# Designs tried in a protein design run: designed miniproteins, single chains, continued (2). Part 15

Each design is a single chain, and the fold is of that chain. pLDDT is the mean over its residues in the fold that is shown.

## One batch from the design tools (miniprotein)

Design m4521
Fold by ESMFold2-Fast:
Structure m4521 (fold): chain A 130 residues (1-130)
Amino acid sequence: EKEKLEELAKKYNVSVSDLEKLLELLEDLGLPISVEELDKVLEEYRKDLDFEDIKSEATLALHLLGFYIHLRELGYSDEEILELFRKHLAVENKDYLLELLEKIIDVLNSHPDPESILQAFKNIRDGVLK
């Protein structure tokens, strides 16, 4: 089990700790995946597909987390980010994406160290998209 996670960490140029934090976040979102499914999720994330073309709920969560981090870095509050998504997101699965974004925000706000989760995702994003 841990050996497969070490192989994925090497493949995507990230730490095992970064992948473990992502798996924890996905489990907390009600989207638990195996280490084998994680490889497929990261490959789909790498393809930079439109929201309507993404088949995996875990991959959708990664894209929403990426948008959330970007908007936070621009100085937007959680409430402002949700309002921006409600106002400007014009896709068929909008209601599902809004519910998933709200769950991401709730999980991060309930986590004892949300900055460690955000940093782990930033490391994964940068490693996967290279």
Scores: mean pLDDT 80

Design m4523
Fold by ESMFold2-Fast:
Structure m4523 (fold): chain A 55 residues (1-55)
Amino acid sequence: KKKEIEEGRKRVEEATNLINELEKSMGLEQRGVAGEKIRADQKARAEREAAEKAA
């Protein structure tokens, strides 16, 4: 049945997500956090520059 298949997929996805979360928790997330911060700062800067050009 479709519901049984969906439940099975959900369990597999949850297990995969747990592994990914553990990998991020073991240090990859620290790199990700630093990268996300830099990316956010670049976005803010680009938006500010675009607004200044449009003004």
Scores: mean pLDDT 66

Design m4524
Fold by ESMFold2-Fast:
Structure m4524 (fold): chain A 74 residues (1-74)
Amino acid sequence: MTVTIETIEEPKRLVTVVRTADTVTIVVISEDPSMSEEELKEYLRKLAAELGLDPEISIYQVGDTLIGVGRAPA
C-alpha cells in the first residue's frame, strides 16, 4: 500500500492532499475569519477540479477555524 501526502502552506491556510490506491482526500484548514463556508467549499471544488477529481465535500467550523474535507475515488 502506497500513501502519498502533499502539503501546501499559505497564509492562514494549510492544504494537505492524501493519495491512496483507492481514494484521494483533500483537507483544507483555514484560520482566516474572513473566509466563509461557501468560499472554502468553492476553493475545494476548484482545487479538486485541477486534480481531475469530483469530490464529496464536507465543511466543519470550530470557532474561527474552517476545516474542509473532499474525498474522491482514485
Scores: mean pLDDT 75

Design m4525
Fold by ESMFold2-Fast:
Structure m4525 (fold): chain A 62 residues (1-62)
Amino acid sequence: SEELEKVREAVEKRYGKPISEATVDELLDVAEELGISRERLAQLLLKNKVVTDEKVAELLSK
């Protein structure tokens, strides 16, 4: 999806790492900058298996 590609690009530009290695806080910061809700971000990450299920659970519990 276009939203997932924007998240991936922003993580790579800001942190110099692939989205799969991003911390929950880094993912939330990028989502906030892009106007993507926490729930929408979690759905994108789960659907595409880009990060661990544990990271998605942590992201949803904040």
Scores: mean pLDDT 82

Design m4526
Fold by ESMFold2-Fast:
Structure m4526 (fold): chain A 74 residues (1-74)
Amino acid sequence: SLEEVIQALIDTARALGDDATAAELERLSKSLKSVTEALNAAIRLARQIPDASKRNALLTKISELGVEYARSKR
């Protein structure tokens, strides 16, 4: 569900120690209407992370969630 995707993104950002990205995702969660919007917002935030390791880890999680969401529509 949308809520599960948003929560997974927030939890991943927190686990990586990126509290700023996690907090922004929480603020955006109230205005996001679809999984596609949530994934696109997460991609924009991930691209702003200066640490390449943290950025790549979050982008990998976004990709995994996107693939799972696409499979659920088939």
Scores: mean pLDDT 83

Design m4527
Fold by ESMFold2-Fast:
Structure m4527 (fold): chain A 71 residues (1-71)
Amino acid sequence: PERGVELAKERGRLSVEEAARIIAEETGVSLDIAYTAAFSAGMSMGDTEFLDAEGVRLAGKIAEEMAKVLE
């Protein structure tokens, strides 16, 4: 999700909730999938409240893979 990654670069971080919303808007996955993916990315990076640019990129990749399996 290019927009989410750029916004995280500009601000230094995005909240997991904001990242999930942006990923859902950019990729068309459900908000449920996007939120789960963003939270999972945060857990792997040690911060479940905020994601940096790499966290947003990881969340987008997780959301895409989840959508392939669940949808």
Scores: mean pLDDT 80

Design m4528
Fold by ESMFold2-Fast:
Structure m4528 (fold): chain A 70 residues (1-70)
Amino acid sequence: SAEAEALRAEAERLLEEARRLVEQGKTDEANKLLDRAERLAVQLYLLGEEETARELGRRMQEIRKELEKV
């Protein structure tokens, strides 16, 4: 659906931006974007976009692991 496509695109944009913030050491800003992306992934899951939501969740966990390693 057009709604799911828009939510996916926004979540992907947020993850891309979060990766850049991690590289810059901006942990608080990166976490805020990851929280927003997580809310979008939940919305996608509720819309029936289960595989997309799971993939976004995996990518978010990868970025969070990078933050924890410092």
Scores: mean pLDDT 86

Design m4529
Fold by ESMFold2-Fast:
Structure m4529 (fold): chain A 64 residues (1-64)
Amino acid sequence: ADGQAAAAEKLSAEMTELSKRYQELGKKAEEEGDMERAKGLYGASKILQDTKAYYDKVAAELKA
């Protein structure tokens, strides 16, 4: 199903953009001394990166 693979690829791209933004916000919070907020933002970025990897795998499996 080409449409499902394309949807997974689009979600992967969206996760990439969001993870970059959360990393930038986490770095800013860390610089401001808000370590709890920084930790949460870095954690969210990591979840988004893992979600991207999942969608990349789904897209590859749907194309195989």
Scores: mean pLDDT 82

Design m4530
Fold by ESMFold2-Fast:
Structure m4530 (fold): chain A 66 residues (1-66)
Amino acid sequence: MSPVSVEDAVKAVTRLIKDLLGTKSKEEILEIGKSSAKVLSTLQKDKEQSEKTKKAIEEAVKKILE
C-alpha cells in the first residue's frame, strides 16, 4: 500500500472528529484526536513524516475545536 500522506492522515482524523462533534464532548474529542495522531504517525515509513503527521493532526483537531 502507498504510505499515508500527512494530508490524508489529517483528512481522515478531521472527518472522524467532525462525525464525533454531535455525540462526544470537546474534551473527549481532543483525547481521540491525540490517540489518532499517535496511531497514524506510526503508519509513516519515514520518521520525519511521522513527527510531521502527528503535529499536523494535533493542530488540525485543536483548530476544529477552537
Scores: mean pLDDT 73

Design m4531
Fold by ESMFold2-Fast:
Structure m4531 (fold): chain A 67 residues (1-67)
Amino acid sequence: SEAEAYLEKGKELLKQKKFEEAIAYFEKAIELDPDYAEAYLNLGELYRLLRKFEEAEKYFEKAKEIK
């Protein structure tokens, strides 16, 4: 799906330490599929890496609420 393509590109950018671009791609994946738990998990992990722990927690909570 298109959301999966954005998730994969975001993960690639994260490996390259292009954090702002990775965030944009993960946010786009969530826009395309608001129930995409994996996108929320990746965005949460990215915010944790940036030491934005409050933001990370919110995204992890959202991922846990999704079936």
Scores: mean pLDDT 87

Design m4532
Fold by ESMFold2-Fast:
Structure m4532 (fold): chain A 60 residues (1-60)
Amino acid sequence: DAPLESQAAVVARLPVDRLRGALAYLPADEAQRAEIRALLDADTPEAIRRAAEMIVELAR
C-alpha cells in the first residue's frame, strides 16, 4: 500500500463529481459525509485535498 499522502494526491486529481459519487460507497457516518461534501462544495485545491485525505482514510 502507498502512503496516505501519496494516495490522497492521486484521489485529489479525480473530477469533483467522481469524488461526490464515492461518498455513497464509503463506510462513513452522516457527519463525515457532510464534512466531505462541504469540502468538495468549496471547490478549492486545499479543500479538495482535505476531502481526498478523508476519503482515502475512510476507504482503508
Scores: mean pLDDT 76

Design m4533
Fold by ESMFold2-Fast:
Structure m4533 (fold): chain A 94 residues (1-94)
Amino acid sequence: DEALKKLSEEEKEKIEEAVKKILEMLEKEREEAIKKGNEKLVESIDYLMELVESYLKEKLAEVHMTKKLPIEELTKEAIELVKQTLEEIKELFE
């Protein structure tokens, strides 16, 4: 968790905003899965949310620091990757 602490406040805020957007997207899909009674989809989304909450902020900070990639580019790629993963999960369980 040291990489995130070494970022500027502006860089931290950009990562936190991206993670918040991802979690809000996953929470909406989770609510729809509950409404449909799809327990397996709910469990899969819960697991994905746990991974995002536990690892994504630090991993984005680490990649930014080690590879010197812009945070804006990394956060856009992370959002698209999570969207794609969610669609694949939905295809398996819906």
Scores: mean pLDDT 82

Design m4534
Fold by ESMFold2-Fast:
Structure m4534 (fold): chain A 57 residues (1-57)
Amino acid sequence: SLEEIEKKLAELVKEYIEKMKNTTDPAEIAKLRKESQEKLVPLSLELAKLRQEERNS
């Protein structure tokens, strides 16, 4: 589960980097940046929680 979340996070980061790299429209870049934050922040928090739970086991 921890490895799965790390993999999912890495794939999403790569996807948004590629989308932003191929976009020249400032409005679309702003949208992608906001969307990436909405998707990546929850996964980062979940990953941190799982790492903390592993340390307490």
Scores: mean pLDDT 79

Design m4535
Fold by ESMFold2-Fast:
Structure m4535 (fold): chain A 85 residues (1-85)
Amino acid sequence: DPEVKEAIEKAIELIREILEDAPEELKPALEAALETLESSTDLEEIIAAIERAIAVVRENPELAEKYSERLLQLEIIVKYLKEKL
């Protein structure tokens, strides 16, 4: 499904943008999420990885505020992908 692929590619882009500014302590979790999005063919695993990335960013209030629009886009992608299960 080309639309599912585009949604996953957009999620990868958004998480990479957040990762560039992320504190060192959050980088491993965000990198793990990216690895899952780039390597997995399981849509449930991909959704879980995006949700984990959102949760990790939200644990840092300063980062969550800076990337609030990016987090909203990731939530929209998660909702869309869940409709494709």
Scores: mean pLDDT 87

Design m4537
Fold by ESMFold2-Fast:
Structure m4537 (fold): chain A 90 residues (1-90)
Amino acid sequence: SAMEKERIEKIESLLGSARLSEESKEELRRILEEDPFNFRRVAELLARDAGAGYAAAAYGVITGRKLSPEEIAEIAKIKDPEEVARALEA
């Protein structure tokens, strides 16, 4: 509950990001309403609009998973948003 609320709050903070288009922010709001714990959908959206490196950094903050700079750099090389999300699910 507390951890779930914290994760939702961190995702909601992305709605203020200049890195995301208004279309992506609207889709993010839909994800928060329909399935706020589907972090794969969030990761795919972030990778598609803001790039893989941003998605990796944001996902680490949201999930509390500590990603090294080297892990972020490797994920940032991935061009397919679905593959970025798969890499982050580990």
Scores: mean pLDDT 78

Design m4538
Fold by ESMFold2-Fast:
Structure m4538 (fold): chain A 86 residues (1-86)
Amino acid sequence: SKADELVKEGEKALEAGDLEKAKELYEKALELDPNNVAAWVGLGLVYYRMGDYEKAREYFEKAAEIAREQGDEDLAAKLRAWAEKA
């Protein structure tokens, strides 16, 4: 999907260390698909790398909630563990 393409671009920006660009791309992905788990995870990783651990935790918890609602209980459990460690 177009949202998945934006997530891939966000991942490349994150790997390059461009946190502002990564954030913008993940936010645009969520405008197209608010239930895109990878985009919520991406925002969590952006904030974690910015040192905003409270926001990182919030985004990982949101990603876990959506993964659970989509029936991916294994992914939801992993994302909740990431939130707890942030």
Scores: mean pLDDT 88

Design m4539
Fold by ESMFold2-Fast:
Structure m4539 (fold): chain A 74 residues (1-74)
Amino acid sequence: SAEELKEFIEKLKERIKELEEEIKKLEEKIRELKEKGGDEEEIKKLELEISIKEGMIALLEGFISWLEKLLEKL
């Protein structure tokens, strides 16, 4: 139903917010490690995790856009 689709879209938007918060925490951790002269391999690993999460957000945003267009036709 249209209602179930709206609820699903809202859950996907909540997941994007969670991923954005996770990215902020990773960025803060990278900054702290860089200030301490920390392990470059650990920093690169965290940067990769950010890139993966940014990719997930982009895919979710694309999926939401497609679902919203589908909802307009219902």
Scores: mean pLDDT 88

Design m4540
Fold by ESMFold2-Fast:
Structure m4540 (fold): chain A 80 residues (1-80)
Amino acid sequence: MTVKIVLSDGSVNVLENVTPEEVKERLSLVLPDDTLVKVELPSGEVYTVKVSELPKLLEKVPEGGTATIYVDKEEVMKNL
């Protein structure tokens, strides 16, 4: 699947050919597992979930599908 990570400052990082687990591991480098993020599925449904819950939610995305994850840049900067 493809995942777009959108920070609150408007910067976008695109991850291609990733698994749900790889997305969680990459976000865990900069965010604690209990951090809330907003996820938009290819269906257009939006969910607010913890980073630790991302793999279960992203299992709903087909291999050719794109999900968008919205992250607060202040949370990223606080954990760097």
Scores: mean pLDDT 78

Design m4541
Fold by ESMFold2-Fast:
Structure m4541 (fold): chain A 66 residues (1-66)
Amino acid sequence: MTDSEKLEKEITPELKKLVDQGVITPEQAATILNTLKHLVDSGKISREEALEIFKTMAEMLKKRHA
């Protein structure tokens, strides 16, 4: 399993939760996932860095929705 596949499995439940709560659209969730996977696959960032970026983005998105 690649690092991007591991990342997808780790962030997909949280992305689904954000969509279900109306914080983001399904289209935005796909864009976030594809962007982070591309950065990991291209070697620009590690899986750990992608997870930290995602956590930061999710926190910011939740604060804007609240």
Scores: mean pLDDT 82

Design m4542
Fold by ESMFold2-Fast:
Order: structure tokens, then C-alpha cells, then sequence
Structure m4542 (fold): chain A 67 residues (1-67)
């Protein structure tokens, strides 16, 4: 649902901010957030291909918002 996708975007942003605040590199934090977001999207019924694409997009957007 659009509401659940918005919730997943906020969770990705919060997780990314937390990992960066804890001193993880941007590369490592990004990888963790992509993997976590992809897993959540697959559980919501997205295909593996769509979940990966959306996870990368959501993580890129979250990173831009925190810069």
C-alpha cells in the first residue's frame, strides 16, 4: 500500500541516520539500509527485482535528505 511504502521510507531514513551517528561509513550504512529495506519490501509482496530497485531508490533519497 502507499501508506506502508511511506512507512518503509521513514524507517530507512531513521536507520540510515542512526548508523551514520554511530560512526559507520556511508558505504557500510548504505549497504545495511538497502539490505534491510529490500527484505521489508519482499515481505510486503514486492518481487525481488522491484524490491532491490525500490530499496536502492529509497536509500539514495534518504541519504540526500540527510546531507
Amino acid sequence: SPARLAEIRELARALLAQLLAEGLSEETARAVVIATTESLLIREGYSPEEARRLAEEITREALAELR
Scores: mean pLDDT 87

Design m4543
Fold by ESMFold2-Fast:
Structure m4543 (fold): chain A 67 residues (1-67)
Amino acid sequence: GANAAAKKSAEAAAKAGEAGDSAAAQTGLWEMHRYGTGEAHEYGYLGALAGQAGDSKAAAEYARKAA
């Protein structure tokens, strides 16, 4: 389902953000926003914006909240 795909993207985004790779984190967070519902949809969007601002730590934290 949509939330299962979002969870997989969230886990990948969290690992990338924790490694300091904001570009890879953004990719997973946008997928989490696209496929997720509720909190996964919201945290995917907020995390992607944090990644665009260069805050890979905040991006990873948003991804973890939806995983």
Scores: mean pLDDT 78

Design m4544
Fold by ESMFold2-Fast:
Order: C-alpha cells, then structure tokens, then sequence
Structure m4544 (fold): chain A 71 residues (1-71)
C-alpha cells in the first residue's frame, strides 16, 4: 500500500540522517569521549557533567530519537 511505501521512505530517510550525523560528528564524539573518560578516572560525576554540557551530547540524543524511528 501507499502507507507502507511512505513508512519505508521515512525509515530510509532516518537512516540517511543518522549516517550523516555519525560521519559529521565522529571526530567531535571521539574527542568528547576522550575528555569524559579522563575526567571519569578522577570523578565519574564530573566526567558525566562534561559529557552532558558538550554540543555533541545533544547530537547523540538526536541520533537516539532517529534510531527509535528505525525500530
């Protein structure tokens, strides 16, 4: 049906958006993980706080929402 075709197109679009975000943010994600791990060795709460404050965290949350559309 046309409804199934529209749903499949939305899933394909969500996957493309996820792939693009991952590609664009990979370097920033890696750097943020490095900083968070370094802080977490001293203080886990501090490491988590640095992760939450970084712009990459908002992008990671967006990716999770897009992944829910692909389920």
Amino acid sequence: SSELAAEREREAQAQRELDQILSEQRGQIEEMLRLAREAAVTNREEGLELWRQHPVFAKAQQMVELEKLLE
Scores: mean pLDDT 67

Design m4545
Fold by ESMFold2-Fast:
Structure m4545 (fold): chain A 66 residues (1-66)
Amino acid sequence: MREKAEQYTELGRKYLEQGDLKKAFHYAGQALGLDPLNEEALRLLAEVYRAQGDDDRADSTLALIE
């Protein structure tokens, strides 16, 4: 399961870099469904929220990995 969470996080990161926020959000969610405290997936989700203009959700998401 960890390897698949990592794969989804990598896919989401790739889509975020391409500006596809919908796919980035989808894959971040898939990774967190497999590993809810996956630091890379939580960081990706926070970056997606910031790209959408939702800084409050981004900050709350990052607080989960402290």
Scores: mean pLDDT 81

Design m4546
Fold by ESMFold2-Fast:
Structure m4546 (fold): chain A 68 residues (1-68)
Amino acid sequence: DLEDRIKELEEQIARLERATKEAVEFASKMNLPEAVDKTRELAEKTIAELREQIKALKKKLEEEKRRS
């Protein structure tokens, strides 16, 4: 189900955002600014890829609904 897959990807983004926030807070407390920057950069790249997948699936879902 395309709708279930979209929800799964949205949940993955939410989990990644939460994990990134916790990792950034931890690295900040440990005085590791380079680790903070790298963690944010990697998360932003991964989130962008997941958002692209969601966009493609939403477009496919809209096309399927119009064919019905």
Scores: mean pLDDT 82

Design m4547
Fold by ESMFold2-Fast:
Structure m4547 (fold): chain A 62 residues (1-62)
Amino acid sequence: MGEEVEEAIRRRDAEAFLAALERLGVRLSPEQRARLTALIEAGSVEALLEAAPLIRSVVPNP
């Protein structure tokens, strides 16, 4: 699951990145979606850093 998010960042594929987050059960607001899309298109790893707390909220801690 995290692998798909990381691969989308490497490819700078915003659609794949957002789809991977939604598959994990992350609910994104339009504002969050726009922000993450801009970060991915800019090639910024900050997209993963911003997504990490959202992913953590929907996947088990262990």
Scores: mean pLDDT 71

Design m4548
Fold by ESMFold2-Fast:
Structure m4548 (fold): chain A 57 residues (1-57)
Amino acid sequence: IEYTKKAEELFLQKKYEEAVKYAEKALELDPTNELARRILALSLEKLKEYEKAKKAK
């Protein structure tokens, strides 16, 4: 499943916003995709942490 794999790779690269987009695309194709749901949930958690850690400049 290309979108799920891409979401995983983006998550590992710490591109959490893009990982969310591709996880949502994977869920559009297969709403029962647990891997895509997991990546979406984890990426949203990381975005909250990332926003706190990211230097806003």
Scores: mean pLDDT 76

Design m4549
Fold by ESMFold2-Fast:
Structure m4549 (fold): chain A 58 residues (1-58)
Amino acid sequence: SEREEKVKYLAEGAALNAKEAGVPKEKALERIREGMREAGFSEEEIELGLKVAEEVLE
């Protein structure tokens, strides 16, 4: 869905920025989770985004 594509896009971008900045994986994932929650994403959308972010940060 359009919403899922947006979630994946935003999470991927945030993860790539964190990786480039040398942020540790665990800290990057926590910050992404907090940012998505503050932005009004649902828990299901946050979990989807974190799954994408985790793959990027591997």
Scores: mean pLDDT 84

Design m4550
Fold by ESMFold2-Fast:
Structure m4550 (fold): chain A 55 residues (1-55)
Amino acid sequence: MEEIEEVGKKAGELMLEGKTEEAQKLVMEFYKKTKDPEKGVEASIIALQIATEKI
């Protein structure tokens, strides 16, 4: 949970700063590292939630 939340938050912050490509790379790297699609999806959901809350 901790690693998923950390990756998601960092990716979300990058998206808020307009660094969408860097955010995508972080999520993709985590996806490849964990080899668990559910964990990758959770991280991306957290990132999107953070990005949308600041709109």
Scores: mean pLDDT 73

Design m4551
Fold by ESMFold2-Fast:
Structure m4551 (fold): chain A 55 residues (1-55)
Amino acid sequence: EDEANLAIARSIADRYAAGQGEEAAKLHGISLETVKAIADAVRAGDDERAVELTR
């Protein structure tokens, strides 16, 4: 469960890094601000926060 959410968070972070943040937001039904927050958490190694933000 948390591993699946972490994989989603990493996918979102990768899309944001590739300049596809808006596409990631639309695909996952979240705001661009949330996409950025997830990407920041993944980059910081804060897996717990990244999982929380994908719920």
Scores: mean pLDDT 81

Design m4552
Fold by ESMFold2-Fast:
Order: sequence, then structure tokens, then C-alpha cells
Structure m4552 (fold): chain A 75 residues (1-75)
Amino acid sequence: DENKEKLLELAKKYLPPAAVEVIEELLPLLTEEQQKRLVEGLEKFAKNYTFPESFEQDILELRKELEEVLKKLAE
């Protein structure tokens, strides 16, 4: 629960509203590891104004999960 709340707080602070909505929709589907990596990525951005390369992979994985959810809903 703490990781989910922290992720949403950081997302609302550093990401555009459209990205926050995607995160809110995917939040129940995110693994504990994915949640932690996203929090770490956003914290690193806050501190250094840079994302680690792993953060780009995490964002791509979230996009892929969203596409799979949308595909199932369209079926």
C-alpha cells in the first residue's frame, strides 16, 4: 500500500495527468518490483533531473501491459 501511494504521489508531481491516469489504471496489475522501480526512477529524476535507462524499460513494460488489457477488453 505504501509503495502504491508513494508512486501515485510522485507520478502526480512529476508526470503529466495522462500518464498519471495510466498509472492509476495499471496500479492493481503492477508487480511489487515494478512499483519499486518506478518509485526509484521518479525519485532519481527529482534529485538529478535524469532517469536511469532501466526506467525507460519500466515505462515500456507498463505500456505493453496497458495494450494487453485493452486488447482483452476489445475481445
Scores: mean pLDDT 66

Design m4554
Fold by ESMFold2-Fast:
Structure m4554 (fold): chain A 57 residues (1-57)
Amino acid sequence: MPSEEEKERMAEGARRGALEAGGSEEQAEKTYRDVLEAETVEEADRAGARGVIEAGS
């Protein structure tokens, strides 16, 4: 399980990535929450990547 600090950093990065990909603030916030709710680093990374891909689609 990643530390809370690591999850926060990953979540913020994913949120920014979603916005940069052209996503809405709602999509960015969902991506942020999905990363924070992940139980492992691998799940957090997949949640972030999925959010950015959906935002850019």
Scores: mean pLDDT 79

Design m4555
Fold by ESMFold2-Fast:
Structure m4555 (fold): chain A 102 residues (1-102)
Amino acid sequence: MEEIRAALDELMARVPESLRPQVAELKAKVDEVLPGLTDEQRDELLHLIRTLVEHVPMLTEDQLAEVLSYLLEMVDALKAGDEAAWREARTRIHQIIVDAVR
C-alpha cells in the first residue's frame, strides 16, 4: 500500500499543474479501493502508476490527461468488481504509453 501512495505522490510532483486535480482525484479513489483489492489487482495498479511516472516526460499533456482518465475508469471498475471494464482501461493505458515511446 505504501508503494502505491509513494508512486502517486511522485506522479503528482511530475504532472503539469493543470492535471494535478485529476491526480488528486485518483489518489482519493485509490485510497478508497485499496483495502478491497486482491494482491494481483494491487500489483497491476502499482505497475501501471509506476510505468506512467517513468513515461511522464515522453507524454504530451493531452496523452497524460487521457491516461489519467483511463486510470480513473480503471479504479471505478475495480471498485464495482467489473473485470472486463478494468482490463479494458488497463489495455488503453498501455496502448497510449507504447505509442508515445515510439
Scores: mean pLDDT 83

Design m4556
Fold by ESMFold2-Fast:
Parts: structure tokens; C-alpha cells; sequence
Structure m4556 (fold): chain A 107 residues (1-107)
């Protein structure tokens, strides 16, 4: 099956910048989507097709990618950005979730 790996998460201070990277074998960057799982368990779309922000997503969230690698950059971090950031391989069942990256933003 498609394996999606997320790296670059961890504990980061508020006002800082974090870069999250995901890779999925056999899935081009344009076929990868970023989701966030908030503390309440709600899942929100962030970026699709490597660089297209979903509605309501702040401009400080930017997506890029090439080949099989997609990158999510979060600038001017707030404690509300704390959550699990997950990659999905596009065009497959919504149940194909790779390992998420847990981001903790400290005040």
C-alpha cells in the first residue's frame, strides 16, 4: 500500500516557523494533501495538490512540493496551531493515512 511519512514536527515556540515534510512512494506531490487533527479530534483540510490552500486556512500556511515530496511551512506560529499534521495520498480511499507529525506550539 501507499506509505505516507511526515517529518519535521516537534515542540516549537510561538512566533516561530516550522517546516513539515511528507513523502509518499508512487504518489506525486500534486496528489498529496495536508490535514490537521485539532485537540477536539476535528480534521480540517489545509493544503491540496501540494500548494492549494483550503478555504479558511491562514496565508501563513504555505505548501510546496516536487517529485514525491510535499512541504508544509507554518510561519508566525500560535498555540492554536498545536495538533497532529497528517498526509493523505490523493485519489485513494480516505482511510489511507500515514503517520502524523505532532506539533506542539509553546507560548
Amino acid sequence: GAEVTVSGAGTVPAGGTVTLTKRAKGVPASGLAWLREAADGGRRALIGGASVRAGGVPARFTGSGSGETAVLTLSNLTPEDTGVYRGLAGGVDPGVEGEGGRLTVVP
Scores: mean pLDDT 72

Design m4557
Fold by ESMFold2-Fast:
Structure m4557 (fold): chain A 90 residues (1-90)
Amino acid sequence: MEEEGEKLRQEALEAASKGDIVTALNLAIELVKLGFYDHAVEVGRAILKEALKQGKKDVANEVAVAISHLVNGDREKAIEEFEKAKKLAE
């Protein structure tokens, strides 16, 4: 429920702050699958900032597209773009 989403949000933001983009992306995908779309957008924005900080423009571009899909209600497309960003970050 709400506590589960908040826990995943906190774990994802911590991973992003430590530069662990892959872990943060996995948690963002889980948030989308569980229906915590606002948390997934917040986490996505944190990952976008970290990817730009690391010079990973390809990862940043895919994360930005995923956020756009989440905001527009296209959850499956958002998951596809986060998965693509994860592959680029690995």
Scores: mean pLDDT 87

Design m4558
Fold by ESMFold2-Fast:
Structure m4558 (fold): chain A 82 residues (1-82)
Amino acid sequence: DKNKEKAIELLEEALKAAEAGDFEKAIELVKEAGEYLSKAKISEEAGEEMSRGATRALNAAVAGDAEKAAEGLREAIEALKK
């Protein structure tokens, strides 16, 4: 699924941005990944796990918490790779 692969790529870029403290870029990339995920063939379970990780990452990025943003992004990426 090309949409799923592109979403994973964007989330991995968001992770790098968050770890570098570029929260604006991390938020932008997570939103872009969401557009691809809306078209991706993913299980309900993977979608729920991904949404929880992405939501935590967005909240942490808005708060400027690089560690928690990275944690949420890793959870979202892992859920999609199952």
Scores: mean pLDDT 84

